# Designs tried in a protein design run: designed miniproteins, single chains. Part 51

Each design is a single chain, and the fold is of that chain. pLDDT is the mean over its residues in the fold that is shown.

## One batch from the design tools (miniprotein)

Design m1752
Fold by ESMFold2-Fast:
Structure m1752 (fold): chain A 68 residues (1-68)
Amino acid sequence: PDVERRNRLADELTRLVAERDAVRDQGDRLSKENPELADTINQQTNDQVNTLTQQATRLGDEIVRLHG
């Protein structure tokens, strides 16, 4: 059961990391395309990245705990 649960959490972690990277890439592109709004775009991007990073950290901690 732990192996199956760990694999599901690892898949979810992979998806969250991919989403975080996509948000970061989109934010970088948008700030370059809209330099007048760069500060606002960067702030929103950082907030989203921080939220996703916190979620990924929690999943990572649970994976480590399940591994022992």
Scores: mean pLDDT 83

Design m1753
Fold by ESMFold2-Fast:
Structure m1753 (fold): chain A 83 residues (1-83)
Amino acid sequence: SMNTELLIEAEALISFGRIQYYLGKHSEDKEEAIKLYERAIELYDEALKLLSKVPPSPESQKLTKEAEELKKEAEEKKKELEA
């Protein structure tokens, strides 16, 4: 179903964002870390856009909450480096 396809795509985008976030946390170069956090934020934002098209369900709500929390965490890490 279209909803299942959107959920799978959103989950993949969240996973890619987690990888970018992990690389950012382990980068010793501040500029590189900032760019990696920006990529993570973009991927989470894309996932949230897909999830907004899915009717409310336990799975879509779980993924939405996860993406929102991960996006906030990446934004906070980026802000700390820019301070």
Scores: mean pLDDT 89

Design m1754
Fold by ESMFold2-Fast:
Structure m1754 (fold): chain A 97 residues (1-97)
Amino acid sequence: VDSLIQLVNKSVEKLLKDNPDLPEDVKELLLEFTRAVKKKLSKTTDPLEQTKLLFLFNAELTDVYVAFQSYKKNGKKSLLDEAVESLKQVIKYLKEE
């Protein structure tokens, strides 16, 4: 569990360090998402469920990264807004279980 939590922390820290110009609201949401994932991981002993959580974590991080890169290049805020809404829904899902 500690190794997985360390991996989650390193991934989000790298994303925030590499993208310091991310909107503050998006950074706060990513940190809330990361906390929700870590809390769920700490309560999960099934390796398959741990793998699913890591897959979900990486997918959501990638979506935000890709959407933000698109926003910087093309000014397409709609993709970033969609990624933010997806992230909010996932956080809600994680908190309900």
Scores: mean pLDDT 82

Design m1755
Fold by ESMFold2-Fast:
Formats: sequence, C-alpha cells, structure tokens
Structure m1755 (fold): chain A 68 residues (1-68)
Amino acid sequence: SELVEELREAVEEALKYKDSSAAQTAAGEGLKFIEAYEAGEEVSEEQARRALEGVRKAIELAKAGKSG
C-alpha cells in the first residue's frame, strides 16, 4: 500500500528527532502498524491514514522545538 510506504518514510523521519518524546512515541506506534500489516493482519486504509497523520503531526511538533 502506498499509504504504508508513506507511513514508513514518516516513521524514519520521526526517529531522527531523538530528543522528541512525541516523535519517538508516534514512530513506535507507526512501526507497530507496519509490523501488523506485514504480518498479514487486517488493517484498514483509514487506520493507515490516521497513523500517518499522527506521525506527521509529531514531526511538526518536533520541528517547532516542542518535545512532547
């Protein structure tokens, strides 16, 4: 899924913000979603979209110098 690939890229970006608790937490949740998808578990496009939005939001907070 294109959304899952975008999620993977967003997770990799979020993980670069080592000092951001929000970015690290969101990346962890995104990784769990990716692992479930790769394991063949039923995951919806809507769930993938929400996960991607959450990770992207955490990256925005990290870039603004606000951790957590």
Scores: mean pLDDT 79

Design m1756
Fold by ESMFold2-Fast:
Structure m1756 (fold): chain A 97 residues (1-97)
Amino acid sequence: GLATSVVDGKEVSKSAERLAMKMKLLISNNPKYDSILPFAGVLAALAEDEDVEISKALSKKILEKQDIILEAINEFFKEDEQKKLTKALETIKQEAL
């Protein structure tokens, strides 16, 4: 499998876990976002400043869905959470270089 990575099975902060759960619940309400569900945990962990190792390959896969991720962030999240999640996506862009 090329979509599952690193945060699964490890304890992350309660804030990161809550944000990941919120993302999964909100995204699952619209089938157009199904392709980005596997990235919710990584995005939430980065948004909450968790020390998460991301491979260049995973970063590139997430960036292939960048426009859909930004659309979901703008649709479901308020300004404070949008800023955190957008910062997470910018971190992923740097890791993909």
Scores: mean pLDDT 75

Design m1757
Fold by ESMFold2-Fast:
Structure m1757 (fold): chain A 80 residues (1-80)
Amino acid sequence: SEEEELEKKVEEIKKEVIELSEQLENGEISAEEAMSQLEKLLNEVKKLLEEAKDPKVKKKAQEVIFEIETGLDKLKELLE
């Protein structure tokens, strides 16, 4: 179903957020690169939230949005 495809895309974005966090912590990427990638993922998950009709998929998307926004706020503090 379309909702199952949306849920899969949300889970893939969540995985990418985790991988970016690990790469940043390990010094494999810069804070600027991490911020750029997180902003891109934020835009993608916001679109998925708008398309989602299932409350469970919406909740997962909202949780990922909150994690990305929190990460971006921390990176902005580090960059100034």
Scores: mean pLDDT 84

Design m1758
Fold by ESMFold2-Fast:
Structure m1758 (fold): chain A 79 residues (1-79)
Amino acid sequence: KLKEEIEKLENEAQKLMDEARRLGVPEAVRAAQLAIDYIQEAKKALENGDEEKSKTYIEKAKRYIDAARAVIESHRRAL
C-alpha cells in the first residue's frame, strides 16, 4: 500500500506543478518540485527495502504538497 500512496502523491504533486506553472507562481513551482524530488527518493528507498526511509520521504513530500497548495490558494485569493 506504500507504493499506492507514493503513486497518488506523485499524481497530486504533478497536478500542483502544472497549476503553479500555469499561474506563473515561482514559490509554488519550487514547493511542488521539492515534493516531486522527495517522492522520487521515497520510491528509491522503497525499491531498496527501506520502508522507514520511504515513509520519512513521504512525510516530507506531503509537507511540500501542502505548501504548494497553500501558495496557489493564496495567489487565487489575491486575484
Scores: mean pLDDT 85

Design m1759
Fold by ESMFold2-Fast:
Structure m1759 (fold): chain A 67 residues (1-67)
Amino acid sequence: MSDVEAAALGAGEAVRELEAEGATFPLSEEQLKRAQERAIERAKELGAEGERAKRLAVQFVTMASRS
């Protein structure tokens, strides 16, 4: 799995978890930080633990947090 694919999947899962919990958008600072941390953990679980994958996960969560 590519760094981009793993980061995107992790970010998508983290944001969907917040939506399922009833989060409204844009996300609060605390919710955004939690989603970013979860996305990084998930990308690492998928085998993408490099700095690029970490930065992409943070970026994808930040972009999705505004939707």
Scores: mean pLDDT 79

Design m1760
Fold by ESMFold2-Fast:
Structure m1760 (fold): chain A 100 residues (1-100)
Amino acid sequence: MPEQDWSALSRRELLELEAAEARSTIAEIDKYSPEEAKAMAIRAAHSYKRLYEATGDPRYEEFAKRYEEIAKLPDEERKKALREAMEEQLRYLEEQIAAL
């Protein structure tokens, strides 16, 4: 995955990068094995924890917790929950970008 210095980005650039990563994940999620879907949820949780630590924005803490819960779901439910969470996140990010 590309490494980014989130703290050096403008708010618009940060939101656009988050939206791009969400779109990429949504496009690939159907190809994920149950194990890959779990690994992705864990990685998303860690990424949002770091964003929360860097920004103090409680929305990132909420996203991190949601992905932690998704990682704990049964394999059959996890892919569906991941897609749903990523699609909701993407819609929210696109709305925030449009409001800038």
Scores: mean pLDDT 77

Design m1761
Fold by ESMFold2-Fast:
Structure m1761 (fold): chain A 82 residues (1-82)
Amino acid sequence: SKEEIQRLIELLREFLARPEVQANLETLEKVPGFFGREFLEEAERELEEPDPRSLVSILLELGYTGEQLVETSERLAQKVLS
């Protein structure tokens, strides 16, 4: 839904704005399963022009929440930056 996409955008913007994440974005975005800037742009596009074939739409259809997607990126960041 639109509300789920808006929640994902809110959480992902907050996560990507963290100083430690910003300093390492290029490295983190190379990690499989990391949801970075391109995924944020796709989520923002999904609010304006819904596409059921977008990765954002597919993951939400499969029952992933914005919280779960951001948590995945957070765990990957913790492992890579340790």
Scores: mean pLDDT 86

Design m1762
Fold by ESMFold2-Fast:
Structure m1762 (fold): chain A 69 residues (1-69)
Amino acid sequence: EKYLKIFKKYSENGKVDKETAIKIFQEEFGLSEEEAERIFEKYDTNGDGYLDKEEFIKALKEAERLKER
């Protein structure tokens, strides 16, 4: 629910671009730029510079887990 709201707010054509995703990870979850980039690269399985809905939600969950540590 929470992650779906973030996805819907920032996605265009069902995807979130790398720049937007990294900003969300840093600003909403308090990650460093290095942590945000590593999460993005981990879930950008296509290497196209975008995360689809499933990839982005998984990335948000991992970002939240890292924020707690």
Scores: mean pLDDT 80

Design m1763
Fold by ESMFold2-Fast:
Structure m1763 (fold): chain A 73 residues (1-73)
Amino acid sequence: MKPVKVTVRKVSLPETMYRLIVGVAKAAGWEVKVIADEEDGVSRFEITEKDGNIVEVEVDRVSGTLTITEYKS
């Protein structure tokens, strides 16, 4: 699917930010699918929102980068 919005942030606490985002999504009742967990320092998950939009969140612990990619269904 073609991404409609990509947001890249360099973060000082990538693990903390990743866990916070996953926790908030789960608390909101959104569907969370883990795609990769700590593969070469990279973790990735997908959130499916109620309107069918998919949000992919990736953390690269080596570069300290958090990437949020939004796909419109």
Scores: mean pLDDT 72

Design m1764
Fold by ESMFold2-Fast:
Structure m1764 (fold): chain A 109 residues (1-109)
Amino acid sequence: MAELERATQALLAAIDAAIARETNPYLRARLEELRRRVEEIAAKVLAGEPIPEEELTRFVVEAASLSVVFPELVRPTYEFLSLVATPEQLQLFRDMLAARDPSLLALLP
């Protein structure tokens, strides 16, 4: 649980930093929605509740898309997903980064 709390805090901090400097209102709204989804996923895991596969898949797709614009999200998102996602969902995140910008894979541990 302490690892999940730290990974959640790190990802939320990265999202908050991106929101603070982003001037495009569409991207700000997407970052704010991603932030809410991180909190919802973390809360479900901490409560021992199952996360619907569609919810995690939608999160992975959106997080990968935003990580192309905000590379600082890559590492915190990967660390968060390593604690909450299946190996297949974690691989989907990698595959989506590679398809959009292969250089972002260098930011993964």
Scores: mean pLDDT 87

Design m1765
Fold by ESMFold2-Fast:
Structure m1765 (fold): chain A 98 residues (1-98)
Amino acid sequence: MEEVAEYAEKVLKEAAEIARQAGFTSDAKYLEEQAKEVRKALEEGDYDTAIEILKQAADWARRGAELSRQLGRTDYADLFEKAAQKLEEARKRVEEAK
């Protein structure tokens, strides 16, 4: 359980850092807040809330990839797509830990 919580928090923080470097400052803050919320949810045994957070973050990362492509930032688009895959993997790990 602790390893799953650490991985989920880590992936959300990585997504936040990518958003910050891409200039999406509000989105970076949102993802940092979601990293805290996912940790709290998993510590409280609220796996359903943790799954929802990770799903919403993955959807956000996919949107970040699309926006990055529109801005000509294909390097950040690739990073956001990889972040979305890691967030989906974290979600599966939470589901398996139920």
Scores: mean pLDDT 84

Design m1766
Fold by ESMFold2-Fast:
Structure m1766 (fold): chain A 65 residues (1-65)
Amino acid sequence: MTEEQVEEVEKGVYIVSAATLLAAAKNKGDEDLAKQLQSYLDKIVNAETAEEARKILEEARKLAE
């Protein structure tokens, strides 16, 4: 795989991780947390690099604690 393809795969993993956090918040009925996690998911999807996506995911994880 090219470096570009590897970066896309890594970003995909972070997107799935953020989506899992969002799904968990929705299942708990935590509407405020779900809205915030949706915002973070959108930021991860629009991140230009996998490194940027990873940092955004770390922020989302801290929020979900």
Scores: mean pLDDT 79

Design m1767
Fold by ESMFold2-Fast:
Structure m1767 (fold): chain A 101 residues (1-101)
Amino acid sequence: SELEEFRERTLKVARKAIDEITARYQAEIDKLPDPELQEEAKKVIDELRSAAMEAAQATVDYLEAIEKGDEEGKQEALRRLGEHQARITENVKKLEEILAK
């Protein structure tokens, strides 16, 4: 279906963008002098990656719900989007704190 193709293309673009951003952060993490801080930062990057992908999926679910006139699906997708955006904000702060050491 056209919606399924839109979903696949949108999530592929999101995954590529997340991969590029995480690769840049990985380069900065590799410069940290303490291996323990490197491992802590890698865990935060993994959590950021997961949260960002789930936010992308929630965004696509929201758009599909609008197309289908699915009010319940729209509200659930917005709830999930808010949850994952909060996770991104929390983990960005954690990463900034680690990189400031």
Scores: mean pLDDT 86

Design m1768
Fold by ESMFold2-Fast:
Structure m1768 (fold): chain A 83 residues (1-83)
Amino acid sequence: MKEVTVKGGPDLKESIEKLFAALEENDIATLEIVDPDRELVESRLEAIKQRAESKGYVAETRVEGTRGTVTVMKPETAEKLAA
């Protein structure tokens, strides 16, 4: 199973594009966002999750202090992990 972590930059659109490009070559892709504004982190993770789900992917978010992650999986990968 291929996994990759992408670090988020100041441009949300570019960060999202890098995440989905990474997912094309991997089974799981995680985007990390670090910002002292926790509400901004939570809002960005929710927006990315909604975009991933609208494309048919499975997305999970986690926030730890000022660090947020969104993990996106292809549906077939999520099903294998649930089994």
Scores: mean pLDDT 79

Design m1769
Fold by ESMFold2-Fast:
Structure m1769 (fold): chain A 59 residues (1-59)
Amino acid sequence: GAYSQAVNYLKGLPLPLNDDHLEQAVAVVASELGLTAEELNTNPGAREKVKQALLKRYG
C-alpha cells in the first residue's frame, strides 16, 4: 500500500498490531492528521506525529 515504506520507520513500536494492521492504522491516523504518504516518507516530524498518535490510540 501507499504507506508500506513509512511503516518501516514505525515497526518495533510497543503496539498490539501486526505489520498489516500497523499499515492500516498508519493510513487512518495520517488521514486524521492531514498527512500524506509522501510527507511520512520525507519528514521525520510527520513520522513523529503519527508515532505519538499511534501510541496514544493503541499503546
Scores: mean pLDDT 80

Design m1770
Fold by ESMFold2-Fast:
Structure m1770 (fold): chain A 89 residues (1-89)
Amino acid sequence: SENERMLKRVEELLEEIKKLLEEAKELVKKGGSKEELEKILLEAEILVGMIRIYLGVAKVIGDEELAKKIEEILEEADELLKEIKELVE
């Protein structure tokens, strides 16, 4: 279904954010530049923003189960984004 495709896309966005956090941690270990870390942060912020848009779409459609699942993924994504921000700041 369309709703299953949206959930899968949101799950894929979460996995990309997890990869960005791992990349940021490796850059810190290697003495990578603040500019490279800021680029990863920007990419993560864009991906989290995309998840927020999907949550809005699910709410407008009125699919409460889909909205709840996306909200749970967004909470995890926000925690990952906070960790990336702490590595940059």
Scores: mean pLDDT 89

Design m1771
Fold by ESMFold2-Fast:
Structure m1771 (fold): chain A 80 residues (1-80)
Amino acid sequence: AVAALRAEAAALEARYAALQKKVDEAKEALENMKNEEKKEEAQKKLAELAEEGLLADKLEAEELGARYAALKAEAAALEA
């Protein structure tokens, strides 16, 4: 039981981290928009991320983060 909850928590953590990385990529691209040399590449990156719906990943990441926190707390309670 505890091992299954830990596995779920680890899987959600990994997925949350992957989504957070994509969100960070979008933020970096937005920051690079201020640099004229990087602006064109940043625009391309933002367009690609927007097409994949990854800019909406903030909401998904928040939801996954909340679920991860709940599962982690449940696993910790079972270990205590």
Scores: mean pLDDT 68

Design m1772
Fold by ESMFold2-Fast:
Structure m1772 (fold): chain A 66 residues (1-66)
Amino acid sequence: MDEVGEHLIRGKRALEEGRYEEALEHFRRAREAFERVRDTLPPETRAVLEPELERNIALAEAKLAA
């Protein structure tokens, strides 16, 4: 199962619900899962997932700082 995608989806849902701490935790777990499977992913998939993870982490952190 795509553990990266699962945590990314859950993080986005938490962001939509205003649960910024929970969203950030999910995005961090997605990042950890991504790092474990990075070498097995197609280059095209890595090019999409890595900036998406970075954007969502930054967004959740910005929401917590607001």
Scores: mean pLDDT 81

Design m1773
Fold by ESMFold2-Fast:
Structure m1773 (fold): chain A 88 residues (1-88)
Amino acid sequence: MSKEVEEKMKEQAENYFAYLRTRLERRVSAARTREEQLAVLDRFKEELERELESFSEETRKEILESPGAQEVMKRLEDWIAERERELR
């Protein structure tokens, strides 16, 4: 993969995951109880899995093989894990 394609893929992944983080944070903030907040996090994880499955096999491969996209995914997973730990 060329450096330009890798940079573009990382930028797109970062923009998409910033959007996902903002959406999740708003939904968690709207939940009134700890149980509801945990349910929001669980549903968000399921929604992410469904969105990844909805992508073409070619697109999924490009995302999973991109080091920049993998780094962004790890940051999102770490952020979700921290939120779950705070609610426990």
Scores: mean pLDDT 72

Design m1774
Fold by ESMFold2-Fast:
Structure m1774 (fold): chain A 87 residues (1-87)
Amino acid sequence: MAEELRREAREASRRATEIGRQAIADVRAGKNLKESYERTLEELRRVGEIDLELQRAGVLTPELAIELASGELSAGGAAFMARLELE
């Protein structure tokens, strides 16, 4: 039921947070900003898609929404943020 989906959503949220932290670490390590940012956005987008499916089952992942908002992604990110804002 909802508990297993909630667990998966928590894992997705943690992954998104770790990806965001890694992007900051990459910048500090002198890596190419654009490359690190693009990689981060792509990974976050993939995680976000999984999380959105879980959210349709009644689970919300605020941490992922925050990371996606930081990336200011297109329609998918906007829809995710809209869901978060309504609550």
Scores: mean pLDDT 55

Design m1775
Fold by ESMFold2-Fast:
Structure m1775 (fold): chain A 81 residues (1-81)
Amino acid sequence: SAVEEFLKEVRERLEEILSIEDEEEAIKAYKELLDEIVNNPVLSPEEKIAVAIAMASELQRAKPELGKAFMELLLETIKKV
């Protein structure tokens, strides 16, 4: 399904973000991925929120030092859904 294909792309991009050592580049890549989730026409609002939260949780687990930046971007982005 289109939802399953998009979730696979989100997962692959999440793995790429986790490999970025530069903090500014990691934050930028995360912001771009959040914008794609919000602007995706296939996902329902509930699915967008669920995906964004799951992604933020995994990023905070792997990069706790950036947790505040990830959470602030998540909250600002969710307001647009």
Scores: mean pLDDT 81

Design m1776
Fold by ESMFold2-Fast:
Structure m1776 (fold): chain A 95 residues (1-95)
Amino acid sequence: EEEAERAVRLIRRAGDIVIDVLNDPNASQIERDEAIAIFEIATAVIINYLKPKDPEAAERLREETKAAIDAANAGDVPSLRQEVERIEEIVREAL
């Protein structure tokens, strides 16, 4: 449970950074790319941790992470929020 809560907090913080940058009309492309990269790294760490323990959860997390990144690249903040929430659910269920 403590491990799950730490992982969820990491995902939320990374997701919030992406959302904040996407909602800022003055944010540079570099700032957007950095925020998305941080989110990708955070999710990749959790995916790699889950692969040997729960390969199905790892695959679901990989798919939802791709959907979240696609939404972020499209500037679709509502879809990004929904995908981050789904990622949190997967992490809580698996850990």
Scores: mean pLDDT 84

Design m1777
Fold by ESMFold2-Fast:
Structure m1777 (fold): chain A 81 residues (1-81)
Amino acid sequence: SEGLELVYGPLDEKFKKIMEMIKNKEPLEKVKKEVEELKEEAEKIIERLKDTVPPEFIEQLKKKLEEYLNEIEKKLEEVLK
């Protein structure tokens, strides 16, 4: 969890920001832009780490990103009625 905390901290902060924006009913285009930035940040981290960490770490990071994206999608469907 030590190594994961170092990587997940920035992604978790971005995810929380996106969730708060959705709850506050901010414009959909603004939310979409933040989601793309979350994806880009995660891909940069994966690219940076892929040759230096065990494959299981990359798998866990990808799974965590997928969990974040699924939560965001569910919240958007909920708020858009």
Scores: mean pLDDT 79

Design m1778
Fold by ESMFold2-Fast:
Structure m1778 (fold): chain A 91 residues (1-91)
Amino acid sequence: MEEEKKKREELEERLKKLAKEIEKRLKELSEEYADLTEEELKEKNPELYEKLLNLGKAAELVAKAEGLLKEGAPLEEVEKKLKEAEELLKK
């Protein structure tokens, strides 16, 4: 079943791309606001705090998708987790 192999490769590429983008965004935000506590960030910049929460959720979804791929779970479940992560990155 070559179609399943192609879908798996597609999802692996999407996962790698999403993981890299999330890592980059988290690093940039962490460097910019390293001296602020979570409470101070939430008070002074609630929009940025929300973006950080969304990045954390996206990272968790990507980690779950990676686990599912390694466990040989249905590709539909992997794709669903990646789509949820992609939507969080758009916010």
Scores: mean pLDDT 79

Design m1779
Fold by ESMFold2-Fast:
Structure m1779 (fold): chain A 110 residues (1-110)
Amino acid sequence: MVTLTESGGGTVAEGGSLTLTAKASAGKIVGVEWQIEKDGKEIEISASGIGLGRWKGRVRSSIDPKNNTAYLDLTNLKKEDTGTYYAVALVQLGDRVLSVRGNGTKLTVV
């Protein structure tokens, strides 16, 4: 089973910056989307490396193929950015591409 392990969450001051990571246990990450979960609702915050909606210009996603790790760079954090963040990665395993959701990481903006 391929797992995606997230880290880099924590508490950050408003206006600050933070990088979240998601590492695949096997295979090769070939794509990543990031979501925030608030009050039971999942909202997509990045696709194809760029921020969506209110995160436009404040969020950047990337993949490091050498370390098989996806990153989400968050800048100019707002209190509304508080929530649990999930990476959803497309992971190539042999001839298959699997969609794998991470275990989540919590961010609190104070």
Scores: mean pLDDT 83

Design m1780
Fold by ESMFold2-Fast:
Parts: C-alpha cells; sequence; structure tokens
Structure m1780 (fold): chain A 90 residues (1-90)
C-alpha cells in the first residue's frame, strides 16, 4: 500500500500550505517535521519506486521553498495540485 504513503505525504504538504496561508507558524513547523520524517522513511525504503522517490523529492522541495519564503502560497498550491494529479494517474 505504497500509494497510501504518497497520499499521506501530499496530505501533510496540504496542511503545511494551509498553515502558511493562515500565518500559523506552529502548525507549519509541525507539518514540516512530519513531512521530513515521512520523506526519510520513503528514501530509505529499498522497495520505493523511482516515481515515489521523485514525488517525495518534489514535495519536500515545495514545502522547503515555502518555509524559506522562496515561493508564494499560491505557487505551492498549484505545484501540489500537479503532484496530486500525477499520483492519481499512476
Amino acid sequence: KQKEKMKKLLELARKAVEAARNGDTEAFDKAYEEIRKLYEEIKKDPNATEFELNLADAVLSIVDALRRGRITVEQGEKALEILEKALEKH
């Protein structure tokens, strides 16, 4: 059920984007920590597919860019929508 892990990662990323939109730093930091933990778990899984590894890298990159103020909330939302659609098609 690897697809469930990818869905969880995207759900956590959505929570991070929502927290950023609301200016909720505590909620953002909590979501970011959970994303990093799940990311490391996925990257260490020898059964992870190239698609799953690339999706995990993309999610962390988006959330890290939001954390550093390098992208807007709107840009983060659009990027996550693209990743969610990619997972649905896979």
Scores: mean pLDDT 85

Design m1781
Fold by ESMFold2-Fast:
Structure m1781 (fold): chain A 82 residues (1-82)
Amino acid sequence: ALENLLKYMSEVGAKVAEVIKELETQRDKFALVSPEAAQKLKEEIAKLKEDAQKYRERMMKLLENTAEAERFVKEKEAEAAA
């Protein structure tokens, strides 16, 4: 069902955010040992955030036909319930 897809997206999004937060923590620790490597990690974290946002946008486009998807699901559920 659509609810399961939304839940899955929320779970994946939460895990990605958790990984990004952990990477930011590691970046800050790394800055004490290697400022150059910390700078590179900062750039990679920024790219990961941008990529995650682009994937979210694509998924939202697939779900923003929710009127069509909900109608399709409701029609199929009505057929199964009849």
Scores: mean pLDDT 74

Design m1782
Fold by ESMFold2-Fast:
Structure m1782 (fold): chain A 72 residues (1-72)
Amino acid sequence: AAARAAQLREDMERNDRVMDRTIKKLEEEAKKSTDPEKQAELQKRIDNVRAARETLRRHLELEAAGQPAPPL
C-alpha cells in the first residue's frame, strides 16, 4: 500500500515536470513567433497543459496531506 502510494506520487511528480518543460518550450516558441495566429495556437496549448497540470497538482497535494487520492 505505502509503496503504491509512493510510486503514484513519483509518477505524478514526473508528469508535472514533463508538463512544466512542455509549457516552457511552448512559451519560447510563442516568443519567437511573429505570427499572431501561431502565437494564439501555442497559447491554447499552454493553457491546456496548465489545466492538466493543475489536476495533477491537486492529486499531489492530497497525497502530501496523507489523504487517499482518487485514481487519475
Scores: mean pLDDT 75

Design m1783
Fold by ESMFold2-Fast:
Structure m1783 (fold): chain A 70 residues (1-70)
Amino acid sequence: MLERAREAQEQIEELVKQAQEAGAKGDWDAARKYAQQAADLAGSLLPGEEESRTGRDSLLADALAQAKAA
């Protein structure tokens, strides 16, 4: 169980990095795509529907903000 969560976190970090790289290049479509994938993956780790949605929205917003700041 913990190993799957760790692997998912590593994938989320990689997707956030790709979103930041795309944002730095001005490719906002790619940045949004990678941020959405990271948010979707993070949402799958949360047990509740409300918690899953809140976590996904928070991660998506944070990833997009980081991409735009790059």
Scores: mean pLDDT 69

Design m1784
Fold by ESMFold2-Fast:
Structure m1784 (fold): chain A 74 residues (1-74)
Amino acid sequence: SAEIKELVERALEALRAGDLERALELLEQLIRKMEEENYPQHIIDGLRAALELLRQGHEAAALAALKEVREMLE
């Protein structure tokens, strides 16, 4: 989905900018959208891992996890 890919890029940009509130919102929106569109569970689990890392303040690890999700969508 082009919408999913756009949301991933927006979340990556928010993380790079240090806009944690926006990154959290975009990750939560991505998870909801992927569940709605019946994406593979392992991709959704990757996003949930990124979200939890970000909630714990592990920004670099969250960025890496989200990049892995982006690669799964290619």
Scores: mean pLDDT 87

Design m1785
Fold by ESMFold2-Fast:
Structure m1785 (fold): chain A 111 residues (1-111)
Amino acid sequence: SRIDELRKRGYGGFIDIGRKLGLSDEVIVDLIESYEEAFKGKEAEAFSDPKVFEELMTKTFELLKERGVPSEDAYRFFKEVFTITFESTLDEEKKAEFLKALDNAFKKAFG
């Protein structure tokens, strides 16, 4: 299945979070594929600069809006994914900056 292929590509953590949030496998695939399309080849820049992260997350949310993914599902998913990711990788100040960038991206795409 498409979900199993994404797990093989290293998205196991994303899939597990989506399922924990009660999202369907179809919605989880759309969430991850939109993220991958926006971020692929730009991951190092995105996770080094909150402004680049905001730009690429804005593109991710725009792609999800075009695919008809509910705004609440898209927000809840990425908020959970990045809260967990940044808690293990960033200090408290940097975590706040990146989570604010996520909130700004959501408002730009869906507000």
Scores: mean pLDDT 89

